# Designed miniproteins, single chains, continued (5): the designs that were tried, part 69

Each design is a single chain, and the fold is of that chain. pLDDT is the mean over its residues in the fold that is shown.

## One batch from the design tools (miniprotein)

Design m18390
Fold by ESMFold2-Fast:
Structure m18390 (fold): chain A 92 residues (1-92)
Amino acid sequence: MEELAEKARETGDEKLKEEIMRRLEEHREKIRAKYPGRLSETEASGLAVVAAVLGEEVAERLAEILQTLEEEEAIREAERLLREEFRRREEE
């Protein structure tokens, strides 16, 4: 969210910002519905950004990591997953 929002502000494209916000809200609601009471507000928002940028499958995998692993290991595994996905998309 922040990276996309910053990019939209940098380009001055207000329509892009509105589109991003609408997609994030939709993804946030879907994630909250799927994992009721198991995610914090911050986690749900972060997962909505991942879903909007990288797709719902990546967001679901990340949600499982955050709920299954201890905080420190969850962060490390999440970073690995995101790094690999961004690298894959950057190379294509």
Scores: mean pLDDT 66

Design m18391
Fold by ESMFold2-Fast:
Structure m18391 (fold): chain A 75 residues (1-75)
Amino acid sequence: SDEEVLELLRSGRLSDEEFRARFDEETQRRLLRRLLPNLPEEEREELIERWLAGELSLIDLQVADALELMKRVLS
């Protein structure tokens, strides 16, 4: 299920390499949109495209999302 895979991604039990190897691009896009709920939609889509191009790691994406959450909580 999507929720099970998202929990494995959030816990680091599913690595970037494994996620790239085991899931198709459409599933990767769908799951990453759910993994990165705090990012504005336009920035989220840009970062997902950069991840698909191999320019960013999964950790880079999660850090960007966490920083956006922190900005909103500190307001």
Scores: mean pLDDT 88

Design m18392
Fold by ESMFold2-Fast:
Structure m18392 (fold): chain A 75 residues (1-75)
Amino acid sequence: SMEELEKAKKEAEELLKKAEENREKLSPQGQRYLDMAKAAYERGLELEKEGKLEEALDMFKVAKMYAEAALSHLD
């Protein structure tokens, strides 16, 4: 649903912002997860623009997962 898409996008954005603000405190593995999260988020935005809403939702969920993983690797 659009509501689920908007929620997943917002959750990914909030976690990405937090991880970026802590980038210098992330381990090298944490930085790799953050880069993966950013790539998934950007792909989600592109899919959303193409009207591929189910695929966009999946990418925002992947972005959230990797952003959470990045934050779990704070030094």
Scores: mean pLDDT 90

Design m18393
Fold by ESMFold2-Fast:
Structure m18393 (fold): chain A 80 residues (1-80)
Amino acid sequence: MDEFRQELDEAAQVFALAAEVVIEENTLKRSTDPEVQEEIRKRAKEIAEQAEKLAKQSTNPDLRKMAEDIAKRAKELAEK
């Protein structure tokens, strides 16, 4: 039962980070404000770190793959 709860918590975190990356990507595409762009890059770095941690800690291969993909997208976003 605890393993199932852990998987649900990890899935919720992965989906939350995925949604946040999409929001940040769309905000960056629409914003010409340098302050907003800097804030997005800072948040993208935080998302990448959280996603990498989830990828290393998760025992579910699908969640690991999703977390790795999110980390890559967030790193790319931070470099823009």
Scores: mean pLDDT 80

Design m18394
Fold by ESMFold2-Fast:
Parts: structure tokens; C-alpha cells; sequence
Structure m18394 (fold): chain A 55 residues (1-55)
């Protein structure tokens, strides 16, 4: 079934500065989102290989 879009939308509009970019989904993540075991937008595991620091 479809994943709820509400959580992904709320993460994007949290107002917190993005710290990492998820290379699997291409979306910017804040520090709290980057600590999740899975990406809330794609459902893929978050690892050091899927996150790139924003500079």
C-alpha cells in the first residue's frame, strides 16, 4: 500500500536546517532525520554511504 506522505512532508517543513543530503532519495535531511534507521522518503536504510554532508 502507499506510504503516508504526511511524515515526509512534515520532515521537509520542520524549519530545521538541513545538514545531510540523502543520496538515495536526493532530499536534504536535518540531523534528526539522518539519525533514523531508514529514510522517511524512500524507506531505504540510512548509512554513511547514502549521506553526504551539505557544505
Amino acid sequence: GPVPAREATKSNVSGKPAVYRDLASGLALDEEEAKLPVDPFSGNPITEHTLAPLE
Scores: mean pLDDT 57

Design m18395
Fold by ESMFold2-Fast:
Structure m18395 (fold): chain A 59 residues (1-59)
Amino acid sequence: GHLRVLSVRTGADGQTEFVVEANGRQITLKVDRASGKLVVTWESGDQQTMTTAELVASL
């Protein structure tokens, strides 16, 4: 699917967060330091920790 970066921001924990649009969905991405995986925050506010491959499969 098509993915574009809408904004880059600093989160409450001081980590860089990317707000992206993928297939008409807005999501927030950051790296989970403990696992090295992506933390994905969906528009619903639900959070999931996943690999890049799992994110691509969910879009």
Scores: mean pLDDT 74

Design m18396
Fold by ESMFold2-Fast:
Parts: structure tokens; C-alpha cells; sequence
Structure m18396 (fold): chain A 68 residues (1-68)
């Protein structure tokens, strides 16, 4: 549990760093812990993060281009 929460937290931090999002290690770890406590696996969490990032990028791209 703790190790899985930490892995998810580290993945969140890496993605936040790449996307210029301000997230503290404690916030990222806390999110990972909640997901693990809800029975979400590391694989499921990573999949969810990829889906959320893709949706956000599409929305931001649409706003910038004024096409949606």
C-alpha cells in the first residue's frame, strides 16, 4: 500500500513537472494514497492520469485554436 501510493505520487510529480503544474510531493503522495485506499492499482492510476492529461490538452488546444 505505502509503496504503491509512493509510486503513484512519483508518477504524478513527473507528469506535473513535464506539464508545468505546481504540485508538492506531499500533495502527490496524498493523491496516490487515496487512490490505493480506494483499490486503484498503480496501473489503473497511470491509465487515469494519461486519460485526464489527454482530455485537458484537447480542451486547451481547442481554446487556443478557437475551433471548439
Amino acid sequence: MEEEARKIGEAILELAKKNGVDVTPEEAYGAGRILVEQGVSVEEAIKGLKENLKTKDEAERAVRLGRA
Scores: mean pLDDT 65

Design m18397
Fold by ESMFold2-Fast:
Structure m18397 (fold): chain A 100 residues (1-100)
Amino acid sequence: KKKEIEEKVRELGKRFLRDLFGLSEEEAEEILELQREAALNEDATELEEEALERLIEALARKLGISKEEAREYLSSKEFQEEVDAIIAKYDPEAAKLAAE
């Protein structure tokens, strides 16, 4: 059923955020909630900025670097390759969904 698919996607999203950004289960859930709220709002800029700041902060903490360096890293090809590798590891169906 649709709700079961949505729950599986959410669970996969939490695992992805935890592995990639070093988030706790609670922190990953909070970020997914902010993204969900942003998707439901026509003027979502503030919620999107808050979610991004939380991700940058977590990445900076995980890598032991500044928030500015973490923001630059998120724009790097190296980070994009890490994202692709993590998605491919979780589930072939989830990898297809993420890659279209």
Scores: mean pLDDT 72

Design m18398
Fold by ESMFold2-Fast:
Structure m18398 (fold): chain A 98 residues (1-98)
Amino acid sequence: MVKDRQRGMAAASVLAQLQADIARRGQANPALAAAYDEANRILSRTIGEMLRHIRRGDVAGALAVLDRGVAEVLKKVDADTAALVQAAYDRARALLTG
């Protein structure tokens, strides 16, 4: 349980940094702002649900939430930001699986 909570917090930190990066990119390009705001709402929901699964000892459920949330975020971002999302997803997933 303690190690899973530490890994869950580390994964949440990676996703929070991704939210900050997406927010900065949305501020720099007003044409992307609405889609990037929605991407960050999806990420906030994903982080909350992922951490709830981790608190219950459900790592498989946390991974499923992460996989679905990232797929929805990828629909909202441009190709350059999609590469950043994919890198954060790969890192967060690796942190959850050990």
Scores: mean pLDDT 87

Design m18399
Fold by ESMFold2-Fast:
Structure m18399 (fold): chain A 66 residues (1-66)
Amino acid sequence: MKVNVAPERRAPSLEEAARLAMEGAMKAAGTTDPSQVEATVDGDRVTATAINPELNSVGIGTAVVS
C-alpha cells in the first residue's frame, strides 16, 4: 500500500480546516470520491484520510486553524 501525505494547510475556521484536510487527503490518494474520506478533529487540527482501493493507496491531509 502506498501512503502519500499532503502538505499541512492553515484555515481561518474548523469548517475550512476540515474542507482543506479532506481535499488534501483525496488528492494525495488520487481519488475524487468523498465517500472514501474519514476526518478526525483534535482541538484546532483536522486530519483526513482517504483510501483509493483501485490504486491501493492512502492519502493523508492535515489543516490547522490559525
Scores: mean pLDDT 82

Design m18400
Fold by ESMFold2-Fast:
Structure m18400 (fold): chain A 95 residues (1-95)
Amino acid sequence: MPSLEERVEKVKAEAKKLSKEEAEKLLNRFLSILGFRIASLRVEIATLERLNAPKEEIEKLKEELKEAERLLKEVVKFGEELTGKKFPIPKFPEP
């Protein structure tokens, strides 16, 4: 599976080739996937913290969460610049 960063770059390249309407559709779909990934990582981190898992295991997941959150913001900004429309940032309940 390609890295999240590689997927973001491919999605950006593809969106630039599409109409604004099709680009909005593609980017919203990708943002939903990123939002789900972020929610899943938050739940996993909270579960491991409750189980007193090794700090290094928790830290690895926290770094993955930071990267996913960074990429989510990057895709939102790119979409807004490309389409001139606001993109809602997916909000998920905290565990």
Scores: mean pLDDT 79

Design m18401
Fold by ESMFold2-Fast:
Structure m18401 (fold): chain A 90 residues (1-90)
Amino acid sequence: SVEEIVLKVIEEKMEEGQILDPEEVARRLAEILEEAGVTDEEIIRKFVTAMLERNDDFDAFVKETEGKLPKSVLLEGNVILGMDEIKRGL
């Protein structure tokens, strides 16, 4: 499922305790992706990785996924992860 793909990427990219509730974060991100019709595992993995790492190439990634990922999905995902980073006490 989309949620399982998202959770696996979080577990691969983040150390235990860096996100307070990784299952809830995965559920929320999966809901956004599923509502937007994004079911491609490669696109999901790239999106979640870019959101978690906040790399300098994020703008390039957005451009490469133009038409495959709505900009609203990227904005909502960034808000969700930003809220959980605040909850981590960073």
Scores: mean pLDDT 63

Design m18402
Fold by ESMFold2-Fast:
Structure m18402 (fold): chain A 85 residues (1-85)
Amino acid sequence: SLLELEREVLEHAAELNPAIRPAAEEALRAREEALALSTDGETASEEAKELYRRALEAAAALHAGLSEEQKAAVAELADELLARA
């Protein structure tokens, strides 16, 4: 699933820079919560919107914590995983 691909990318980013692990864990958790609400048909609810906003902010913080080389490595992994899907 797309969520599992995101999980692998976030875990890889956290392995490259352990300092970002709390942000990576928060981003993954917020993403899982947002998808759960979407599956239940709550895609337009205020709660679903707030969880998606939190997931995007956490992901942005994660990327801001990575060097350009680390961002490239994460992007390459994401491209490889998507090519196999």
Scores: mean pLDDT 63

Design m18403
Fold by ESMFold2-Fast:
Structure m18403 (fold): chain A 76 residues (1-76)
Amino acid sequence: MSKEELRRKAAVYFAAGAILLAAAEISTDPEERKRDYEGAIELFEQASKWYREAGDTEGAELAEKFAEQARKLLES
């Protein structure tokens, strides 16, 4: 996979993670909220790995910060 392909895949997964994080924040169903936070964490972690492989350190660090935020909210 090229660095450009990795960067595009990372961006898509990051966007998907952000959507799930937002969905979890507005959800009133505890099970749906937990599922969305868990999904967001997984997507952000995968995005971070692909950004790092592509040499996009800023993208990787941003994805890691979002994953950490989602983990903290899940533990609350």
Scores: mean pLDDT 87

Design m18404
Fold by ESMFold2-Fast:
Structure m18404 (fold): chain A 79 residues (1-79)
Amino acid sequence: SMSQQMVELARQGGELTSTSEDPSKFTGGAIRAIGAVYHAALESEEAQKQSQKVLQEYAEKAKTELGKKVLKGVANGKF
């Protein structure tokens, strides 16, 4: 389903943004995370909440302060 696809996109974005030291991979992760939250909001409230929760969980275990800040911002719709 589209809801499952958006949650999976949030996982991919969260993983790349929380772990990558490569600027290109980090940026790709952030773009996926942004896309996941905004598109999930258009599909359903449940998909939006699930995607936001996934990104918050990745933010808490992020390898860098920048990754943590970006993922928390995206989860709260601030990017």
Scores: mean pLDDT 83

Design m18405
Fold by ESMFold2-Fast:
Structure m18405 (fold): chain A 100 residues (1-100)
Amino acid sequence: MYTVTITITTDASVPKEQQGKFHEEFLKRLVQALAENKIEARLVDLKVSTAADGGTEFTLTFEAPSLEEAEKLVEVAKEVADELKKETGIKYTLKVEIKE
């Protein structure tokens, strides 16, 4: 079993309401894309916290049965985040960690 942690940090200059909508839309599109691509990963935790620089950290923790499924999840997450950035212009950073 692999644990995949995806952290999106939105910049402190972005209004909190817009940051919340970005995080909500990211999760919605990610879950839909996982289902459509038949990626076997389960969301086990969701956390929202304040980043050190005053932005918002949105952290999703998934369990995947294999490294292959974990890597597919990461690829899809990066694609969804990039698409949302193009649509919204919101500045974000994406951090991904895979642990066995």
Scores: mean pLDDT 83

Design m18406
Fold by ESMFold2-Fast:
Formats: sequence, C-alpha cells, structure tokens
Structure m18406 (fold): chain A 86 residues (1-86)
Amino acid sequence: HFFDEGTDPSLRELVERGVEEIERVAREEGPEAAFRLAEELIKKLEDEERELAKKYGVPIANQGTIDEIKEVFREAARRAAEEVEA
C-alpha cells in the first residue's frame, strides 16, 4: 500500500484531477468519452514509470501503486457511466 495518505502531492493531484475530469466528461460528452479519458490518463502514468526505469536502468516503480491508480481511473469512469444512466 504505497498509495496511501503519504503519496507524492503531484501524483495525488493528478489522480484527483483525473477523477473529477472523468466525471465531468461523462456528464458533458457521455460515458464513452469518460472511458477514453481514463485510458489516456493511464497511458500518461505508464509513460512516467517507463522514464524512471530508464533513468535507473532497472524497473524501480512499485507496480502495485501503478495498478491501483489504473483501477481508480477505470472505476471512476464506470461509476460515472452508471450515474448518468440512472
């Protein structure tokens, strides 16, 4: 559980902003657009992990933390889609 209350402020802000944007996009443009945005945010996060691994010459990122953030974005899109339908 590396993604706890002590998470880096920049990463935390990125996650919070991403969730809010996914919810807004779902209301404004529909569920499909929200799912697309979630995948784009995930890809951006993966790119940063790859950059860090290249810097150190070895895989160094906590894959569990990355996986948790991916789930957060996908769950936000799914939840927003369900709320729009309800």
Scores: mean pLDDT 71

Design m18407
Fold by ESMFold2-Fast:
Structure m18407 (fold): chain A 66 residues (1-66)
Amino acid sequence: LQKKIEELRKQLRKKMEDIAKQTQKKVDEMKKAGKSQSDIEKVKQQASDEINELSQQFVQQVEQLK
């Protein structure tokens, strides 16, 4: 059980890091292109929502293992 939870946690961490890197790159490109602060905040919020969704999926998977 613990080993499976740790594996899922590792996968979650990697996915969250990938999202953070992609979001930062997109934000940097948007700033360079002169996009509005509102558009940039929207992209950051979408990334945050995606990370929260992944966290919820992780919790559900862990509960299924109990």
Scores: mean pLDDT 81

Design m18408
Fold by ESMFold2-Fast:
Structure m18408 (fold): chain A 90 residues (1-90)
Amino acid sequence: SKEEELRRLLEEAKELAEEAKKLAKDPNANLAKAIGIAIAAIGIRIEAALLSDAEPSPENPPKDPLARETLEAAYEAIKNALEALKNAKV
């Protein structure tokens, strides 16, 4: 079901956000892993938007509460992954 798929995506997004948060604390973090998490989280945003019959847009988020929560969790994963990339040693 649509609701069951959104819950699966929400769980995946939460897991990615926690992994990325851990990487952001490590100045020697695996950059390839951080990039992979960002790409996976972007994919989750696209899937959640499609399941909610909405175009993925920061200004027009889905009105479905579960889809919105999933998009927010995926966005946190992206933000945490980008922070890990910024904090990495050059």
Scores: mean pLDDT 78

Design m18409
Fold by ESMFold2-Fast:
Structure m18409 (fold): chain A 58 residues (1-58)
Amino acid sequence: DIVQRAQAEADKVLQQARSLVESRGLSPEEGEKVLQDARDTAQRLLDDGRRRQQELES
């Protein structure tokens, strides 16, 4: 399932960003930027996955 794989990749990106913020001791402002960038990346992965799934399902 393409959408499930995209969700797993998105979850991984978000989890890595969270771990980075926690392990590096980033400021709240720096941490929020990292998390926002990760959310944007996760959203693109999900959008791409849904689009590919729709193409296959027609």
Scores: mean pLDDT 79

Design m18410
Fold by ESMFold2-Fast:
Structure m18410 (fold): chain A 84 residues (1-84)
Amino acid sequence: SMSADQMIDEILKLFKISVEDPSKSDQSSTKMTLLMTMMTDDLLAKVRAEVEKYAETLSPDKQQRLLQLVDSSIRQSKDMQKNL
């Protein structure tokens, strides 16, 4: 199984892919949400913080899209966790 740090790194990598190539955004978003279903609230908070830090290096439009994507993925993952 992946370590917590490896999961955070993989999720951050998928968010970077979605920002750099919008055509892969839906595929990356699905993979991120599935990985997030395996994470505790504390780990999801760490993912949110790392994504926010990365977003600060981007243009305002990309920052807004990325933060909307991470918040949506966290909400969806919490809903899915109830069925796992």
Scores: mean pLDDT 78

Design m18411
Fold by ESMFold2-Fast:
Structure m18411 (fold): chain A 77 residues (1-77)
Amino acid sequence: SEAEEERWRELAREEEERAREFMRGLLEVSGDQRFVDRLDEGVRDARAQSPRERAIGLGAVAGLAAMGLSSAKLENK
């Protein structure tokens, strides 16, 4: 439905913002530009998909970025 598709678009937007926030933190703490570039490629790949698949893909990137940030904070505290 149109309402269901709009919900997926909203979720995709929220997940992309979350991914970008974690990626910024990861770069700031670790300086790992290569890892951040790989995550950014994942964001671009997800953006090319349908709204549902885009939301799922962006959620996965956000999760990976969050894990990377947590690990970097443990090493650089």
Scores: mean pLDDT 85

Design m18412
Fold by ESMFold2-Fast:
Parts: C-alpha cells; structure tokens; sequence
Structure m18412 (fold): chain A 90 residues (1-90)
C-alpha cells in the first residue's frame, strides 16, 4: 500500500528512533548518570523528532505519517518508563 519512497523515509525514521533508544538505554546503564539532565536531553530529542515528522507531513502519505507518529509515541513511552524505573531504584 505504501509507495517505495514512503517505505524508505519510514525505514530511515525508524532506524533513527532505534538509535535514539539505544543511546538512552546505554546512558541508563551508568548508575551515576544525572537523570534530570538525561530527561531534559530526552525532551529535546523528542522535540527534534516531532519537528522532523512535521516537515515530512506534506511529503509522505497519511499512512506513513501515522506510522511515524505511532513509532515516536511508542518510543517516548518506553524511554520515559525506563527513566522512571531507574529513578525508583535510586
């Protein structure tokens, strides 16, 4: 159903989100990481990702746009839960 261009854009976006997830997972392995600074970095990263989706909105299908938004929402929830769990351990 998606055009090849849309598939390529979505794949690159999902790859970028996977890289972002790995970045925060690695940071959270450090028991001395400043969780408040990490949360601010996370909020900035989410803002940048939302800006990228907004720029692409008129260039991709509605289906691709919805998949990108869903992937970002799922990532935001996962990282937020990881940070909250780490706070509970400290």
Amino acid sequence: SMEERDKEILAKFLEALEGLKKYFEEKLKDPNVDLEKLEEEFKKAMSVARGQIELLKDQVSEETYEEMEKALEELEKEIKEMIEKEKEKR
Scores: mean pLDDT 85

Design m18413
Fold by ESMFold2-Fast:
Parts: structure tokens; sequence; C-alpha cells
Structure m18413 (fold): chain A 58 residues (1-58)
């Protein structure tokens, strides 16, 4: 849900709650950027899992 997506963005990308909420409101355009950032910092498996979680919360 939305809360799990916000907590994941805070945990894996160090986002504030306000920035995480802005990502969810920004829609599909942010998913590509999130995937690249997560993949670079945490690897492909984590990136796929977190992007799926965020997409399902939109």
Amino acid sequence: GKEEAIEALKKYLGMSEENAEAVLKGGEVYLGILYRELKEKHGEEVAEKIVKLVREAM
C-alpha cells in the first residue's frame, strides 16, 4: 500500500516523507528514474521489488 511504498523510498533512497509522497503523486514518469537510482545503489533485484511496490501504490 501507500505507507509501505513511502517507507521503502525513505529506507532505500533516504527520501523525506514529503519527497516520497511527491513521487507517488508524480506518476509513471518517476518510475524510470527510481529504477536507475535503486539499481545503482542496491542492485537490480531490490530495484525491481521497490519499483513494483511504488507502482502498486500509485
Scores: mean pLDDT 82

Design m18414
Fold by ESMFold2-Fast:
Structure m18414 (fold): chain A 95 residues (1-95)
Amino acid sequence: IPKTDVGSYLKAAGVDERVIETVTPLGQIEQSVFGDEGIKRTLDLAKALTDAIRAQRRGQPAPPSFVELARENPRLVKSLAKKLGIEDTIPEELR
């Protein structure tokens, strides 16, 4: 059975390098518990965080995908956003 390297998978998907470093440990845990679905969940999270970083740099509001993800798991998203320096992109009601 081929082993998927979470970091390499996220990099191939175009995720920001800061996001890869931040989410890879979580992705390894998700993969060990949920297999391929864990990797997919980690990719969705990583893409939403990458889009939020890009939105912040452009002075744009957080993307709908990021807001939805923050609504579903506010504590996790807040923790990761703090590590990435993008807490201010989280809607105040979810901070």
Scores: mean pLDDT 75

Design m18415
Fold by ESMFold2-Fast:
Structure m18415 (fold): chain A 83 residues (1-83)
Amino acid sequence: MAAELAALDARIAALREELARKLEEARELSEKAMKLMQQHPDDPEARKKAHELLMKSTEAAMEAIRLAVEIQILERERARLRA
């Protein structure tokens, strides 16, 4: 149905934007952690903060994987509806 296809296309587009944001978030957090470790290699406080940033980066990366899987499923449904 045309209405179902339009709704699906809108959902896929929204999820793609969210995926891009989560990938950017993960990259930025990882870069901040790396920079902190490079600037203060022997500082336990900097090491702890870098670890917290890496944990948040991992969470964002896991969410990105979940979004990518969801997009793939919806794209298969879209292809089925267009066929």
Scores: mean pLDDT 86

Design m18416
Fold by ESMFold2-Fast:
Structure m18416 (fold): chain A 68 residues (1-68)
Amino acid sequence: MEAERRRRIRELAELLDVPEEVFTDERLEVIEYTARKLIEIGEEIDRELRERLRREGVSDEEIDARLA
């Protein structure tokens, strides 16, 4: 969506303190792809950590409390 792309460009420009012109459509695509991959990695790390704690005998409630 065009509205979503403009919103993301503005947000990133303010966050990084750079002009909006720095974020071309091609760069935005790469940034979006990278962000998606970072989220994916974070989810995988969370799953592995939860599984490790379960093997150590930690309850799901305690795991949720620690990782929340």
Scores: mean pLDDT 71

Design m18417
Fold by ESMFold2-Fast:
Structure m18417 (fold): chain A 73 residues (1-73)
Amino acid sequence: SIEELQRRVRELAREVYENWDVLPPERQAEVLERLEALSARLEAAESEEEIEAALREAVEVLEEIVEEIRRAK
């Protein structure tokens, strides 16, 4: 459901935020650009299907970043 995807995005985003300093500055900039693109896509989504697709992509991106952070610790 959209609610479960939104909850997952919030959980992953919190982990990224809390461990932000683990990422080198160049990677922080790249991650911010990618997150801004995802935010723009979510804001542009007009249908439930578009919202779900954008949220699923956000989960995938955030999970990738979290895995990177966990490897760097």
Scores: mean pLDDT 84

Design m18418
Fold by ESMFold2-Fast:
Structure m18418 (fold): chain A 65 residues (1-65)
Amino acid sequence: SVSREVGTSILASSLGFELGISKVRAENDTIYIELKGIDEKKAKEIAEKARKEAERMGLKLVIEY
């Protein structure tokens, strides 16, 4: 296990790269993803992948549309 702050920062960077999105940030135990202006179907797919990754790491996820 990693410290929450370090873990969320690393995961946010990794997730942004994996999902091809540039607007990913981390704060405490929460990951924030911005999907504004993205097609609804694509946004849903990205959100589902992000949710699974956050759940796997025990982190909170907030998606901004």
Scores: mean pLDDT 70

Design m18419
Fold by ESMFold2-Fast:
Order: C-alpha cells, then structure tokens, then sequence
Structure m18419 (fold): chain A 107 residues (1-107)
C-alpha cells in the first residue's frame, strides 16, 4: 500500500516537473513551494502520503484550469522570499525526491 502511494507521488512529481518546463518563473517558484509542502506531508507516512498526493493533483488541475492564478501565487511567494530561502526550499525538494526514488527502488 505505502509503496503504491509513493509511486503515485513520484508520478505526480514527474508531471509537475514537466509542467515546470513550459511554466513562467513565478509558476515554477509556486510549483517548488508546493513540492516542498507535499514532501513534508509525505514524511507522515500513509495519511501524509495521501494528503501529499491530493495537494499535487489539485496543483496540476489549477495549472491547467487557471494558470494565471498559479502565476499570481508564485509572484506573492517571490516578493516575500529571499534567494537563500528559495535555494533552501529547492534543495529540500531535490533531496526528498532522491530519497523517494531510493525507497521505491529498495521496495
């Protein structure tokens, strides 16, 4: 069960990374923020994994249905975040994705 949820989480992470390739810079900042939040939720295990999956699904839906709203959210984050804070968030996301991939490979 948990391995199946971890695989679904990774699939959604990969979909968001593909959306980032065609996104504006503020949209990319918001996506990184959402990924950081999702990985924090996923540390809680079963329930947290389900919440993380739901968060990423809603984010993908919002990017497709209302990309301007995502850009506005990203601009608000960019205005309130230092370069160091963004770098720390991005590094946490990279580390968490590598840990997720290692757990799936070990299962």
Amino acid sequence: EEVELERELLRLVEELKEEMKKSTEPQRIYIVHVLDEAFELARGGGEGLREAIELLRETLKELKENPKKVEEKGKELEENMSVAEYAAMALRVIGAELDLRRRIAAA
Scores: mean pLDDT 88

Design m18420
Fold by ESMFold2-Fast:
Structure m18420 (fold): chain A 82 residues (1-82)
Amino acid sequence: EAEELFAKGEEFFAKGEEAAAEGRLEEALQYYNWAVEYFTKAAELSSGEEKEKALKKKNEALRKAHEIASQATSQLRAPPLS
């Protein structure tokens, strides 16, 4: 169900935000990517304003994932994955 998938996306997005705030960049990236997946599924099963809302959340999660990936790349040193 679209609503359930959207809720899962919100859950993973929140976990990504927590991980990013704690400097756990690899974990944050994984959570944001899962959020993107669930928001994409929710959008595919939705129409009208609900689909638009899911796509907006998907784009927000994508921006966060790209930001974290960029930061992780710039911090490629041992020990890895801070």
Scores: mean pLDDT 79

Design m18421
Fold by ESMFold2-Fast:
Structure m18421 (fold): chain A 95 residues (1-95)
Amino acid sequence: ELLEKLQSPDVDEIRKAAEELAKRLTPENLPEVLKALQYPIINGTKEQIEAVIDPFLENPNLPEEFIQRFLKPLVDFLKEKGYDELAKKIEEKLA
């Protein structure tokens, strides 16, 4: 699906792919979406990670399981990497 675009070095291409995934995110396809997000989150630069997460933070209809299984653990992961500004952005969305 959008996996190759999420692995792109181009921040704009990553953002477009993440926007499409965020729009089509449902409780039913959540496991597939989470798997697609693993590579760019683990291997990406700060800018690439931000391009991935921003479209999801803009989604008003995030499933609770996405918040619990992805966004909350991601805060801790980003803090461990020293990306405190990105972690704070997620915390502000969840407050």
Scores: mean pLDDT 81

Design m18422
Fold by ESMFold2-Fast:
Structure m18422 (fold): chain A 67 residues (1-67)
Amino acid sequence: SAEARVRELTAALLGDDRERLAAWQEARLPEELVERAVLEATIEQLADDPRPARQAHRDAALAELAA
């Protein structure tokens, strides 16, 4: 499913799994799925950062994901 693809791509982005990322680039995944995975990875990277500027960035990413 698209949701499973997004979760896998998000995990690869967070873990810097270069082989998985290269395979998905080769497969030419829909841009929408890649964009969603990048937003979800950004949200997860910023989840534990208490700084106001980082939380504002996370909130902006959440708003984009919700649209």
Scores: mean pLDDT 73

Design m18423
Fold by ESMFold2-Fast:
Structure m18423 (fold): chain A 93 residues (1-93)
Amino acid sequence: MSLGDAYVGRALALAELGREQEARLYFREAVLAGYDYAPKLATLYDKTKDIDELMKLAPDNPFLLRVLELLKEGRAEEALELAERAIREIEAQ
């Protein structure tokens, strides 16, 4: 898992929690970390709010799929904790 993947996961969870300004910041950080799909994910999420459509965009990313599954279940706080743990683990390496 890359730092960009973890930032996208955090941004999606923050958006579902209604923390849209923080979500936008972390989508930007994901782009800066080299996650080329972050703008597409942000745009699709903003237009549709459809988690199933987002899952189609990241089928080979088990971390993002788990984040999206938690969001689909209304478990946005758990999704945020998962993403924040992932960032700490990457930064500790």
Scores: mean pLDDT 74

Design m18424
Fold by ESMFold2-Fast:
Structure m18424 (fold): chain A 68 residues (1-68)
Amino acid sequence: MPPPSLEEILAQVKAMAADALLTKKVPVARVESQVRAFARYLVEKEGVPEEEAERIVAEVLALIRELA
């Protein structure tokens, strides 16, 4: 997958995580679990490189920690 497509996915996942935490008041642990599950889906079903999926998880988790 080209880098621009992965950056768009990352931006959308970050926006959804922020909305879940700030607007919908979803527990941090649940949001973290959903992000990790989505990253596993990208690797196992969409053929995304593991390093790129780990980058998405790391950046979204960093955002969650900043918002918490």
Scores: mean pLDDT 76

Design m18425
Fold by ESMFold2-Fast:
Structure m18425 (fold): chain A 68 residues (1-68)
Amino acid sequence: EDDEILEELRRRLDGFSPELRAEAEKTVSKARTPASLYVAGKLAEIAGDRVTAAAFYASAIRKLEEER
């Protein structure tokens, strides 16, 4: 469930540089569900936009943590 998605998202963010993760956290969004943010992040990653991918993953993690 949500905990499994949260761990997957954290693991994916660990693959990014600390600088890129810090930049992503500045652009967290609460407008979307965690699932849609995860999908958007994966699509951005496939497109080669790592900054946008990290931002979506960070937003999904924050939203999951806040909705617990």
Scores: mean pLDDT 66

